# Designs tried in a protein design run: designed miniproteins, single chains. Part 15

Each design is a single chain, and the fold is of that chain. pLDDT is the mean over its residues in the fold that is shown.

## One batch from the design tools (miniprotein)

Design m493
Fold by ESMFold2-Fast:
Structure m493 (fold): chain A 72 residues (1-72)
Amino acid sequence: SSQMDYVKGLFRLIAIETEAELLEKSNVPQSEKQQQLQKMQQELQELKARNSDNSDFVRRVDETLRRLQKLQ
């Protein structure tokens, strides 16, 4: 991907990372937490697909996906 595509993807990834951190610290019921985690995982898979040729970006997405798995 181009440098601009990477930067845009990176800002979206940072937003998801922030949402994950807030969810981890929240008192949201487990059922709602699971729904939010599923939505974030879906968004991360979409970001990964759109930037599949960018190995550094894919690696960071995979790291975030592993973090979300630990929150389940």
Scores: mean pLDDT 82

Design m494
Fold by ESMFold2-Fast:
Structure m494 (fold): chain A 89 residues (1-89)
Amino acid sequence: GPPDPVRTITLLDDENVEKLGKLFGVPEALIKALGEKTITATQSELQALARRVLELSERILEEWLTHPGEGRERIIALWEELAALLAAA
């Protein structure tokens, strides 16, 4: 049969990813890994990834809003988790 529908997307806007990453004090390599990342995957995989990206992004924002400047290591760990998730796709 025909191959599963595959799409290439960027889940986050490069400008916003760079601004937020710098604001959070995230290493430049991790900002680049997220901001330049395009994903080619099946529709179901992209939907699962979008859900996980939103969940991790919400957790990053919550950490930053509740502990501005104090939770840097936790924010970096969550950002690394997000970047690894996108790299695994």
Scores: mean pLDDT 64

Design m495
Fold by ESMFold2-Fast:
Structure m495 (fold): chain A 85 residues (1-85)
Amino acid sequence: VDLQIKAIDNAIEMAKKAAEVNPELALRYIEAAVTLIESLKKIDPEKAKEYGEKLIKAMNELLPRLTPEQQARVEELIKKIKEIL
């Protein structure tokens, strides 16, 4: 659990840093975080909800900096996380 939480936090942080120079790389970190949250829900649903909400916040902050195609992809990931939570 702790290792998964740390991996999610690292993925979110790296996505935020990458977003300003390489949005495609930022999206890859976001996709990794989504997968980790899905895995975390099977072990600790309460922590999955907490970190899912944190990821949604990070994704929403990223949206204005993205192309329309990338925005659609992020919105789909936000929807997926909300369905998981």
Scores: mean pLDDT 80

Design m496
Fold by ESMFold2-Fast:
Structure m496 (fold): chain A 86 residues (1-86)
Amino acid sequence: MTEEELRELLRRILEEAIREALERTASEAEIAEVRAEMEKVANSEVSEEELLEVARKRATVMVQQALAAGRSAEEIRRTAEEALEA
């Protein structure tokens, strides 16, 4: 997967995560699971497929937490786009 393809995929994951987060919130168990998967990825060699799955789960949880903290969907999208451009 190229860097450009990865950025496009991450952007799509973010849009889907924002859409889902507006309709529901993640459970405490889902948040804990995502955190554990992130730590596993940081400390081990994983496939690109596993990295993308973790990124999808992380995006969903982070968007839901940001919305719960009072951020708008527009603010979340802008922040993520800035991160992808960096």
Scores: mean pLDDT 67

Design m497
Fold by ESMFold2-Fast:
Structure m497 (fold): chain A 94 residues (1-94)
Amino acid sequence: MEEAIKEAKELADQLMKEGYSREEVIRKLAEKFYGKNPALYIASVLTLLGEAIDRALKEHKGDLDAIREALKPQFDELNRYVKELNEKIEKEKK
């Protein structure tokens, strides 16, 4: 589990260095982990978002609106993918 989180983080850092947008990075992470282990996918993306949140909190020091605006696209996209993934898991249980 920790290995997959580390791999996702390293992949995200690499993709960002290559000039991919944060939205594209999240999609590529979803594709790589989607269908293999939903919990690892969720944990990996949450770890990456946690670092982004910590950084934004340090830089904006209580400017919640600036933090919200900066992170909104990532949260909206993650929430959407997590919801779709959960719906697929429930279908496989039948």
Scores: mean pLDDT 64

Design m498
Fold by ESMFold2-Fast:
Structure m498 (fold): chain A 100 residues (1-100)
Amino acid sequence: AELERKEREIAQRLLERVTELADEAARIDPRAKPGADALVETLRAGIERGESVETIAEAALQGARAMASVMSPEDGRRFLERVRAAVEEAVAAAQAARAA
């Protein structure tokens, strides 16, 4: 149905954005690379299982916190803030789609 398609599209856009942010973080701090790879794989698998946008969003925040823990405090904070913004946008979009 149209709603399920829109929620799937939102989850895919969140995966795309988080992948971009995680790749950028790994280029800035190579110590974050294993965490970036694990995060992207976790989100992709969750989407394949049909998990909700909220579940994907929570997994993204948990993975981002793990990555930030091995980065410098400043780089880790900036990365986590960007992932949080992407997550908040995706959750808001999913809620708006359900309300329509």
Scores: mean pLDDT 87

Design m499
Fold by ESMFold2-Fast:
Structure m499 (fold): chain A 89 residues (1-89)
Amino acid sequence: KAEELKEKAEELMAQAAKAAAAGKSKEAAELYGRAMTLLAEAEVLEGTPLEEIEKAIEEAAKEMREIGASEEEVEEAVKRVREAVKKTL
């Protein structure tokens, strides 16, 4: 259910924030990427337009770069999110 995905995403985002505050940028980026995947899946299930979901993915990629994620980590996270969106459709 979309609700369960959002709850898990919120938990992962909280863990990502803690990891970032502790200087664990790689762990924070991975947790943030997982949270964005779950949020995107939830938005698909709720009928959010794909164009709006894609914009959210682009903004999330910028945020991941800001918390110290490498370009490779950002690209892999974006790829996984897009694949999850397609799989959920």
Scores: mean pLDDT 78

Design m500
Fold by ESMFold2-Fast:
Structure m500 (fold): chain A 91 residues (1-91)
Amino acid sequence: SAKREAILAEVKEKLENNQMGLEEQLRLLVLHLQDPELGEEIFSLSGLSFETFLEALRALYQDQPEAVVRVLDRLELDPETRARLLELLGL
């Protein structure tokens, strides 16, 4: 869809230019959990490894858990998605 293509283009540009803030990175992780096919497509097209991206976010969570949780809470996620993200980041 046009919305899917627009999201993909925007995320790809920000990833390639190292312009993604923590909120955008967490939103991309949410997208990957909710739509794994779209998530894999974004990473494939940007030349980034999802595993490398996730490892970086896990390291940030370990170093600055309060900062990550504060941003995560601003996303107003449903409780199930929030719990899945925290579990994934805590691994």
Scores: mean pLDDT 75

Design m501
Fold by ESMFold2-Fast:
Structure m501 (fold): chain A 61 residues (1-61)
Amino acid sequence: SDAEIRALIEKVARTLLEHGFDRDQTVRATRQALAVLGLRASDQQIRDAVDAVQAELAAQA
């Protein structure tokens, strides 16, 4: 489902951002991971999810 794909994107993005990846690096790496897994998500869906996770991490700092 779209919700399951969103949750997976957020999990991947959180891991990468916590390990010092920037936004653009995280978007590219997440896109590549989804492609390897055969999952469909638009660039906008990936960017929105990465931005949401980045905002959460900034708020918790």
Scores: mean pLDDT 85

Design m502
Fold by ESMFold2-Fast:
Structure m502 (fold): chain A 82 residues (1-82)
Amino acid sequence: MPSEEELEERRKEIVEEFEKNYENLSEEEKELLKKEKKEYIEKVVKLMRERGVEEEKIKELVKAIEEKDAEKTLRLLIEVRK
């Protein structure tokens, strides 16, 4: 069973990678995030592949993007399981 410290560390890694990717996006890509989430994800994936980002990292980042609205609920669920 992973400890709370291990879960927190993993969460920080995912958030940091998401933030790094977001900062690396053009203004056009950031605007697409607000307009059409699914199209935005596809475009982010293309950009990451063009920059030579590893497929596993791309998958992790896509997952973080898809779950950004559920991250708060996941945090609450972890709190309840304590």
Scores: mean pLDDT 57

Design m503
Fold by ESMFold2-Fast:
Structure m503 (fold): chain A 64 residues (1-64)
Amino acid sequence: SAEKAAKGAAEGAKTGAAGGAASSGMQYRDLVELGDKEGAEAAAKAAKEAGNEASYQAGRRMGE
């Protein structure tokens, strides 16, 4: 559902590279190079668990 997708994406963003970039002022690519790739993968996993393929795919693109 859209509500589950939004919740999963919000939780994933909080723990993922997007959240880190916003607070640190770093680019997503820089965070991935510094090893925050795990954060991006966690965001994708959270979206997947929420049962939303669109959010899951968005998270995967962040990790790539």
Scores: mean pLDDT 51

Design m504
Fold by ESMFold2-Fast:
Structure m504 (fold): chain A 86 residues (1-86)
Amino acid sequence: GRERFLEVMRRLGEAVVEADRELMKRNVSSAEAARRKALAMAEVMEELGLDEEAERFRELAETSPDLDTFRARASEIVEELRERFE
């Protein structure tokens, strides 16, 4: 239910914050930043047993040309997950 979704969101937020901290130390392209964030989110999903979502985030790492595209597609995955847990 909702508690599981909130735990997923907490873990994703932590992973994204750590990825952003590492990216601030480097001059990287928008595509590389998207790739690193997508891989961090995929790892969280895999650790939580959400294998289908993990694979979708791995696909985003390979196919996202920039951060804006990544954010839009990641938001769709998260919204679908929210509906599944409600």
Scores: mean pLDDT 82

Design m505
Fold by ESMFold2-Fast:
Structure m505 (fold): chain A 86 residues (1-86)
Amino acid sequence: SEEEKRRAIAREASFRLGLPYEDIYRILSAKTKEELKKAIEELRNKYGLSDEQIREILDFLIELAKKYGLTEQAKLLEEVRKEIES
């Protein structure tokens, strides 16, 4: 199911990025561009992340979402990722 894919991605990303599962799961659970931007802003503020670090996190999540076939979430992540410029 899409939910099982989302949980699998969140577990792998949490381990690889050293970020809590709940924070990654929130990003992967966002259903709109607005919800996703809010989740990213919360992550940025909570951990003091730079735009470069956010881009790296999003790029990794996009890679995993594509690998696991979470296609719609991958598209949403790519749209928001394009708006984060150096």
Scores: mean pLDDT 87

Design m506
Fold by ESMFold2-Fast:
Structure m506 (fold): chain A 69 residues (1-69)
Amino acid sequence: KLAEEFRRLRKEFEELLNDPETREELLERMKEAYEKLPDDMLPPSELNKIAGLEEAVLRNRYLVLLYKK
C-alpha cells in the first residue's frame, strides 16, 4: 500500500534525476504525501524495506526524517 506508493515515487524520482527542475517537483510531491501520513500508518518494517535500496539511500533518509516529525 503506502510502502509500495513510496517505492514507485522513489523510482520515478530516480528516472527524473536528469532534469533538476523535475527532480525538485517530484521531491516536493513525495514530501507532501509523506507529511500527510499519520505516524501509525506505516510499520517500521515496511519503511526499512524501502530503505534497503542502495540507489534511494538519500531519499529514504529524507522520508524517515519527515516521518519522525
Scores: mean pLDDT 52

Design m507
Fold by ESMFold2-Fast:
Structure m507 (fold): chain A 76 residues (1-76)
Amino acid sequence: FKEKLENVKTVEELEEAMGEFAKKYGVDKVQELLAEAFEKVQEELEKKGVTSLNDKEKEEADKRVMEEVIKLMLEE
């Protein structure tokens, strides 16, 4: 499972990994980790002075949220 998490590169792979995590720890735990990941990425962007994102920057921010969720799931 950890090896699978470390190799997640797409939204589809992340959704599959979150599904497996939810089966073990529950859906509420997945929602908690997602919220925490969004907050961390938002703080990073605010500290850098980023107030608006174009489509490419939004995709990069989404990728950072995915990386943070994976990191949080690995800590469990």
Scores: mean pLDDT 73

Design m508
Fold by ESMFold2-Fast:
Structure m508 (fold): chain A 70 residues (1-70)
Amino acid sequence: SLLRYRYQLAEYLSEKLGVSKDEILKVFDEVLKEEGPYPSLNYLVRKLSEVSGKSQSEVRKIINDFLSTL
């Protein structure tokens, strides 16, 4: 389910971005609350970039690397 992938993605991103899993999950909850169940990937990438200090291109690559494992 989407919820299951959300938690796995949060764990992966926590390790790759150097941000706690709880902080990643907070970003997911904020994005879902503002954008609904199908948020823009661009908006998620931007928020994760702001929290982690990594560039949007680096964050996008990390997310795409995770999705390629599904």
Scores: mean pLDDT 77

Design m509
Fold by ESMFold2-Fast:
Structure m509 (fold): chain A 77 residues (1-77)
Amino acid sequence: DIEELKEIAKRVIERKEEYLKKLEEAKDNPEVPFSKEEIEKFKELFEKMIELLKEGLENNDVEGGIKKAEEVIKKAL
């Protein structure tokens, strides 16, 4: 139950960290239809989400971590 949720959350974190690396690379790619400033905002948002998900994993509150991450997205958008 909770252990399966933790494994899923870890995989989600890994994928989001991969997206962060792609966003950093996108700052130097002129074909990307976003400014460097916009990309930095997206990176900051993803980093905050990853932080909250990791906090949820460490505190055995994966559901709480997800809810907080969703609030960060909603507030930023």
Scores: mean pLDDT 76

Design m510
Fold by ESMFold2-Fast:
Structure m510 (fold): chain A 60 residues (1-60)
Amino acid sequence: GQRIQELADRLVQAARDGAPLEELVELVRELFRAQGIEPSDEELRSAATVVRNYVAEKAA
């Protein structure tokens, strides 16, 4: 829905702005919760790292 898209856009923008990994983890957690999913801390850190690395590679 609209909320999921808003959170996804915010996550990508934060990664582009060089936000710390901890902030990206929080945004990923909110994105999963909006979808009714409760991921583990390991899954949250992995997802945040993937988003950060993907954005960094595309910006270079």
Scores: mean pLDDT 80

Design m511
Fold by ESMFold2-Fast:
Structure m511 (fold): chain A 97 residues (1-97)
Amino acid sequence: NLYEEIKKLNDELAEKKRKEIPPSKLVQEFEGSSLNDIFLVALLERDYQQRLAELETALKEAIENGDVETAKRLQAEIDQVRADYEEAVAELKRRLS
């Protein structure tokens, strides 16, 4: 059922957005660090948000067009981008804290 798959993808996207840590909150966690470290965190967040926005736009278009296979692929790519970002943030927290 194409409609149910599209609805599930939309619900999963909304749920993942709710679990995302806002950039301002992450930057705040590093406010006690050097200016250079804060700048690196800000660049990481900016690049992540840009990539995520591009993929979410493409995902929305695929969902609107009923392209379930492309939507599933883009959702997996978004999941990978989020995982890569979380790993990079964890690495920075280990090195900069």
Scores: mean pLDDT 72

Design m512
Fold by ESMFold2-Fast:
Structure m512 (fold): chain A 71 residues (1-71)
Amino acid sequence: GEADLQAARDALVAHAGELAPESKRETAIELAQQAVDARVAGDLDKAREYTEKLAEIAGVPPEALAVTPPP
C-alpha cells in the first residue's frame, strides 16, 4: 500500500545517506527519492536510471540498493 511505499522510500533514503560520502549525501537522497517516485509512477526505466546513478555515488552495485526483497 501507500504506507509500504513510504517505508520503502524512507529505507532507501536512509541507506543512500549512510553509503554516500558527505559531499554527495544531498544528491544521493534526491536520487533515492526520484527512484521511488518514478517506480510509484510506473516509470520503471527512470527508476532504474536513478537507482544506477545512486549506486555510482554510493560506490556499490545497484542490486545493493534494491528495495524488492527476494521472494
Scores: mean pLDDT 69

Design m513
Fold by ESMFold2-Fast:
Structure m513 (fold): chain A 81 residues (1-81)
Amino acid sequence: NPELIAEAEAAVKAGKYEEALKLLEEAGDKSGASSGEYFRTLAEAYEGLGDKEKAAYYAELAETIGSREEYEQQLALEKAL
């Protein structure tokens, strides 16, 4: 659910890291844990909570998945033109 991911990102920016994790857990169940935005927000939430190991893990996933997702979206747009 993109709305839950957006709410989680807003919670991270507000310093509400525990609330962000709760929203991301719900988003992952409904939307699938495959978007770069989802993993980036997870990394930021864990970093805020001091879980450096999980923050680093999800940050790497976010970079990998986000780059692939952005590339696929760009290709789809170019192919539609």
Scores: mean pLDDT 72

Design m514
Fold by ESMFold2-Fast:
Structure m514 (fold): chain A 66 residues (1-66)
Amino acid sequence: SLAAMLEAGRRKALALGLSEEQAELAARYVVESILTGSREPVLRVVEETGLSEEQAEELGVAAATA
């Protein structure tokens, strides 16, 4: 479900050291990327949060497997 994907992404983002606000933002962008098939929202995660591309991919895997 969408809610499960968002929660999984948020938990992974917190584990990577993001604040609660940044984790919620990152989870939303990563889920948008999965649903649209676009890389653009994932690039926004890197830009807005300072996570590496590799860390943003970890968020994607966590959300997609939820």
Scores: mean pLDDT 83

Design m515
Fold by ESMFold2-Fast:
Structure m515 (fold): chain A 85 residues (1-85)
Amino acid sequence: SKKEELVEYIIEQMKKRGIELSEEEKEKLREYVETFKSDEEIELFELSLKAQENPSEELLKELLKLYEKLNNKEGVEAIKEYLKE
């Protein structure tokens, strides 16, 4: 499923950063991802991780669009502020 793919993606990204998650931490991550209610929330989280690793104007604009679609005002304001810097 998309949620399982997201969990595996996060585990791989953490490992690349030198962070090896324990089995308990992996279980907590799965529980967290299960709280996502839509494919858009999954996509937002994945793009947020990609933007944190290699911020590009294109990725930030994509994040902005998803935050706006989800009516996440705090996320919209954070990306707009980042783009001003």
Scores: mean pLDDT 74

Design m516
Fold by ESMFold2-Fast:
Structure m516 (fold): chain A 64 residues (1-64)
Amino acid sequence: AAEVTVTYKKGEDGLASGKAAGEKLKAAGPETGQAGLKKANEELASKKPGDTVVVKAVGKEATA
């Protein structure tokens, strides 16, 4: 499986956001994508709105 990295930006509501980021993470697989999003939200909990975190996900093949 190929690895894909996804950058999440903390939204004004304090949650990870980004349609394109979500699509890339979903491409890694539903379970891996969900775990990655949870990890991103945990890291973003200590960040300010507008800050970013990079999540590593493993998928069938990296598409972008």
Scores: mean pLDDT 58

Design m517
Fold by ESMFold2-Fast:
Structure m517 (fold): chain A 94 residues (1-94)
Amino acid sequence: EEEQKELEIEKRYIEIEMKAHGLKSVEDLVKWREEQEKRRQEDYAKGREDFAKLLAEGKTPLTPEEAEQFYDDVQRAFDLIYEAIDKIIRKKAE
């Protein structure tokens, strides 16, 4: 129920963003979705590398377990965004 509500809110924001970028065709949306995933995964990987360095240097109060939980939460947020985009694409393709 809560995840469904979050997905509907995210879908609303994605629809506004799509209009702002002039994305109207299913093909344009699919390409935009792929670019969003690629960029987020690149930023995620860089963030993990930078954090691992800070952890090794003792410059963070977070435990390795707390860090992994944070990055798991970030991936769940990305999955919600991708699911919202995929649902918009599916509805538009119908």
Scores: mean pLDDT 76

Design m518
Fold by ESMFold2-Fast:
Structure m518 (fold): chain A 86 residues (1-86)
Amino acid sequence: MRALIRVNGNTVAVKIESDDPAALGAEVKAFAESLGAEVEVAVEGNTAGVQATTEDGRGLAEAIKKFLESKGAEVEVRYGPIENPW
């Protein structure tokens, strides 16, 4: 599976391509909320979008990257405006 993480200041956007995007989106939401983030999740087809607001966008993105890699995801992290994360 593949994931893209976009970081812009206090906002972290994650797109996950998976055979079970709803389950992975829910796990990422629970993980990010456990770190104090406010999280929204949307699922469309085989993709889950997770948007998190936090005081430490970089730290949250690095934590989510490690979490997803532990589940076998190939993860890319990009810093800058979240205009086209896909």
Scores: mean pLDDT 81

Design m519
Fold by ESMFold2-Fast:
Structure m519 (fold): chain A 93 residues (1-93)
Amino acid sequence: MLKEEIERVKEETKRRFEELKRKALELARKEGEAVERTTRAILEGIEESTRDEDRRLLAELAENANPEVGKKVKEMVEAIIEGERRAEELERK
């Protein structure tokens, strides 16, 4: 059923998000407590955002604070956007 396909895409997107989030936080921890705290707050903001432009803006803020961490955050944002796009296409039938 289409519903099972949509669930699979959402689960895969969540798994990819969790993996990239883990890598971003690991990198941020190496930079220091303040960078980890800021990165965690930005990641929470991205998870709560419903608009692609807001998520991308938060990723830009992460890159401005720390370029290496920001690259990982941008990868996460693009993975979320792509996953939601694929789920939306399936929901349209």
Scores: mean pLDDT 78

Design m520
Fold by ESMFold2-Fast:
Structure m520 (fold): chain A 81 residues (1-81)
Amino acid sequence: LLSPEEALAEFERILNSIPELSEEQKAEAVRMAREVLATFEEVSEEQFEAMLKHILAGVYNPDKLSAEQAVAAAKRAIEAL
């Protein structure tokens, strides 16, 4: 289980390993992750993976999925696990 601070640090490490992401996309992804993690005291590995997938979907497809929709989808995915 990861605390929100540990989950955010791991998320940032993963973002920094993706060469296709601009600095602006990384900053937006971190902002979305903070919004998601503010509602949870801890997350499992499966919940972390669900958050990562939904936030990246928003970052890669801003015309199809807004940041607000990506955050909402990530929260719902975590709650379902």
Scores: mean pLDDT 82

Design m521
Fold by ESMFold2-Fast:
Structure m521 (fold): chain A 94 residues (1-94)
Amino acid sequence: SDLEKVEEALERLREMAESELSREELIERLTEIQKELMDVAARSTDPKVQYLAILLATSVQEALEMLRAGEPIEEVKELIRENVEKIEKELKKL
């Protein structure tokens, strides 16, 4: 289920990258995803799942900081797409 939560977070991030959500809606949803990933990182007994959750939470935090700094939404979406692809590649190695 901890691995499933990481996979669910990746799906949600992929959907957000292709959505027409506002800056405020993106901040809200990314904040929720970050909290879930930090919970997985704190509770998971699998070091690989814990590592992936931390890595993904860190990339979500980067996207949140860009949104709060007023960076263009399309640049934030591009960062999300790139980070999702990178982490999905690491997940497939498990």
Scores: mean pLDDT 86

Design m522
Fold by ESMFold2-Fast:
Structure m522 (fold): chain A 68 residues (1-68)
Amino acid sequence: MEEEVERIKSLPESERAAVITGLRIRAIGHILDKKYKEAAEDLELAQAAAGEESPSWLKLKEEALANI
């Protein structure tokens, strides 16, 4: 996870934003499929790489973790 965060942070700004958005979309898909562990991992990675916590995304991660 930490190594993956550093990899994403090393990307150009536009590519980094796209990867973070993709991780969040993928996490929503995992939640719909009841793959809560995978969803939580993707949300954690996206939050760490973004450097900012959105209350909505933090709440979604908490929901995923509660259902593991």
Scores: mean pLDDT 77

Design m523
Fold by ESMFold2-Fast:
Structure m523 (fold): chain A 74 residues (1-74)
Amino acid sequence: MSREELIEGYEFLLGFLREQLARTTDPELQAVLERMIAVLEEIIAKLRAGEDVTPLLAEYQALWDRYVALVQAA
């Protein structure tokens, strides 16, 4: 997978997360989605700049695990 393919995939995911946030009324889930969107935007920006995204990917993974836990509890 190229950097360009990764960026395209993350932009698609960003669009999905923004749609989920717009439909969400749970304040805890909103907070997690807002942070996921912010981290993903930073990942995309750093990938475009050719910078290391490893720490941001780790942060995103932790947020994803929290998101899944909240969705499963609902």
Scores: mean pLDDT 83

Design m524
Fold by ESMFold2-Fast:
Structure m524 (fold): chain A 76 residues (1-76)
Amino acid sequence: SELDDEIARALVAMQIAVASKGGVDELIATLRRLAEHPDPRVRRYARAGLEQVEAVKDSMTPEEARQAAIDAALAA
């Protein structure tokens, strides 16, 4: 359901927010872990965030990378 999808999205966003305190490498590690989550919706949102961070990590500040990951995960 849409509500269950929103819960999955919120879970990914919460994990990103926690990981954000460790910088971009911790964010990537967290997104990779969530990309292997048993729920396919969690995997979908996490993979969107991971793809965005991996594409821009070398050209962005850690703060910009975190925001890009959050935006991509929440938009998926």
Scores: mean pLDDT 72

Design m525
Fold by ESMFold2-Fast:
Structure m525 (fold): chain A 63 residues (1-63)
Amino acid sequence: MIKSLEEQVAAARAALESPSPTVRAAAARELGKLGEPGVPHLERALGDPSPIVRLEAARALAA
């Protein structure tokens, strides 16, 4: 497992490009666990067409 924070953010960001809303929602939750480096990607996820992705991004930003 790659342990770099930057690499973890990059992996979660790539998952936000998935055609599956469940995969994008999981990526938003993961970005929330990574802290400040995940914030710009969570802000992007707030504009996602799927309500479940938007909800997970909002929860991650509130935590």
Scores: mean pLDDT 78

Design m526
Fold by ESMFold2-Fast:
Structure m526 (fold): chain A 82 residues (1-82)
Amino acid sequence: SKLEEAIELARKAGDERLLELILQAQELLKQGKNDQAAQTLLQAAALADAKGLRETAIRLLEVAAQLFPDERVLQLALDRLK
């Protein structure tokens, strides 16, 4: 799944907070809380970018935009990092 790809990216980055945010987004998605899941993935990407993990941030936003194509904030964040 796309979330499994995001989880693997966080594990490779070695950042426990990043992994925690992605796992939180997965739980929100299971509950049908799509807006909250999208916002949590946006927070994860922002954290990755702030830590200098720009490529990880871009990949996380690409995953999020594919999962939530109607969430314009994700596409805008992705466009800013490209």
Scores: mean pLDDT 84

Design m527
Fold by ESMFold2-Fast:
Structure m527 (fold): chain A 57 residues (1-57)
Amino acid sequence: SLALARRVAQHNAGLSDAQLDALLAATTDEELRAIAEEAGISLRQARSIRDFLRANA
């Protein structure tokens, strides 16, 4: 479920609910890069987390 996927991402990457929502809404690498920079993670990690969340939506 998306709810469980969000909790796993929060625990493993330290992302806020707002950051997870922003990742799910991001459609471009530029948007993902901005979120990744604010969260202190790599663009690759941001893409992996987004894909994981979407797979469990």
Scores: mean pLDDT 83

Design m528
Fold by ESMFold2-Fast:
Structure m528 (fold): chain A 65 residues (1-65)
Amino acid sequence: KEVEEKEKKILDYRTKAASAENGALIAEHEARRHADDPVLTERYRQLAEEFRKLAEKYKEEIEKL
């Protein structure tokens, strides 16, 4: 029998990675939309970078399983 807990954890990390990657795309889109506000643009760019790092972290966790 497969370890259902392991498969459930892989699915959870995949979902979280996809969500984080989507969050990065949304933040990048918002940064472009608010290009006339340098403070808001910088905040969205930083948020996008944090989401990309989070997505990479979840992908690494999947590789460990």
Scores: mean pLDDT 81

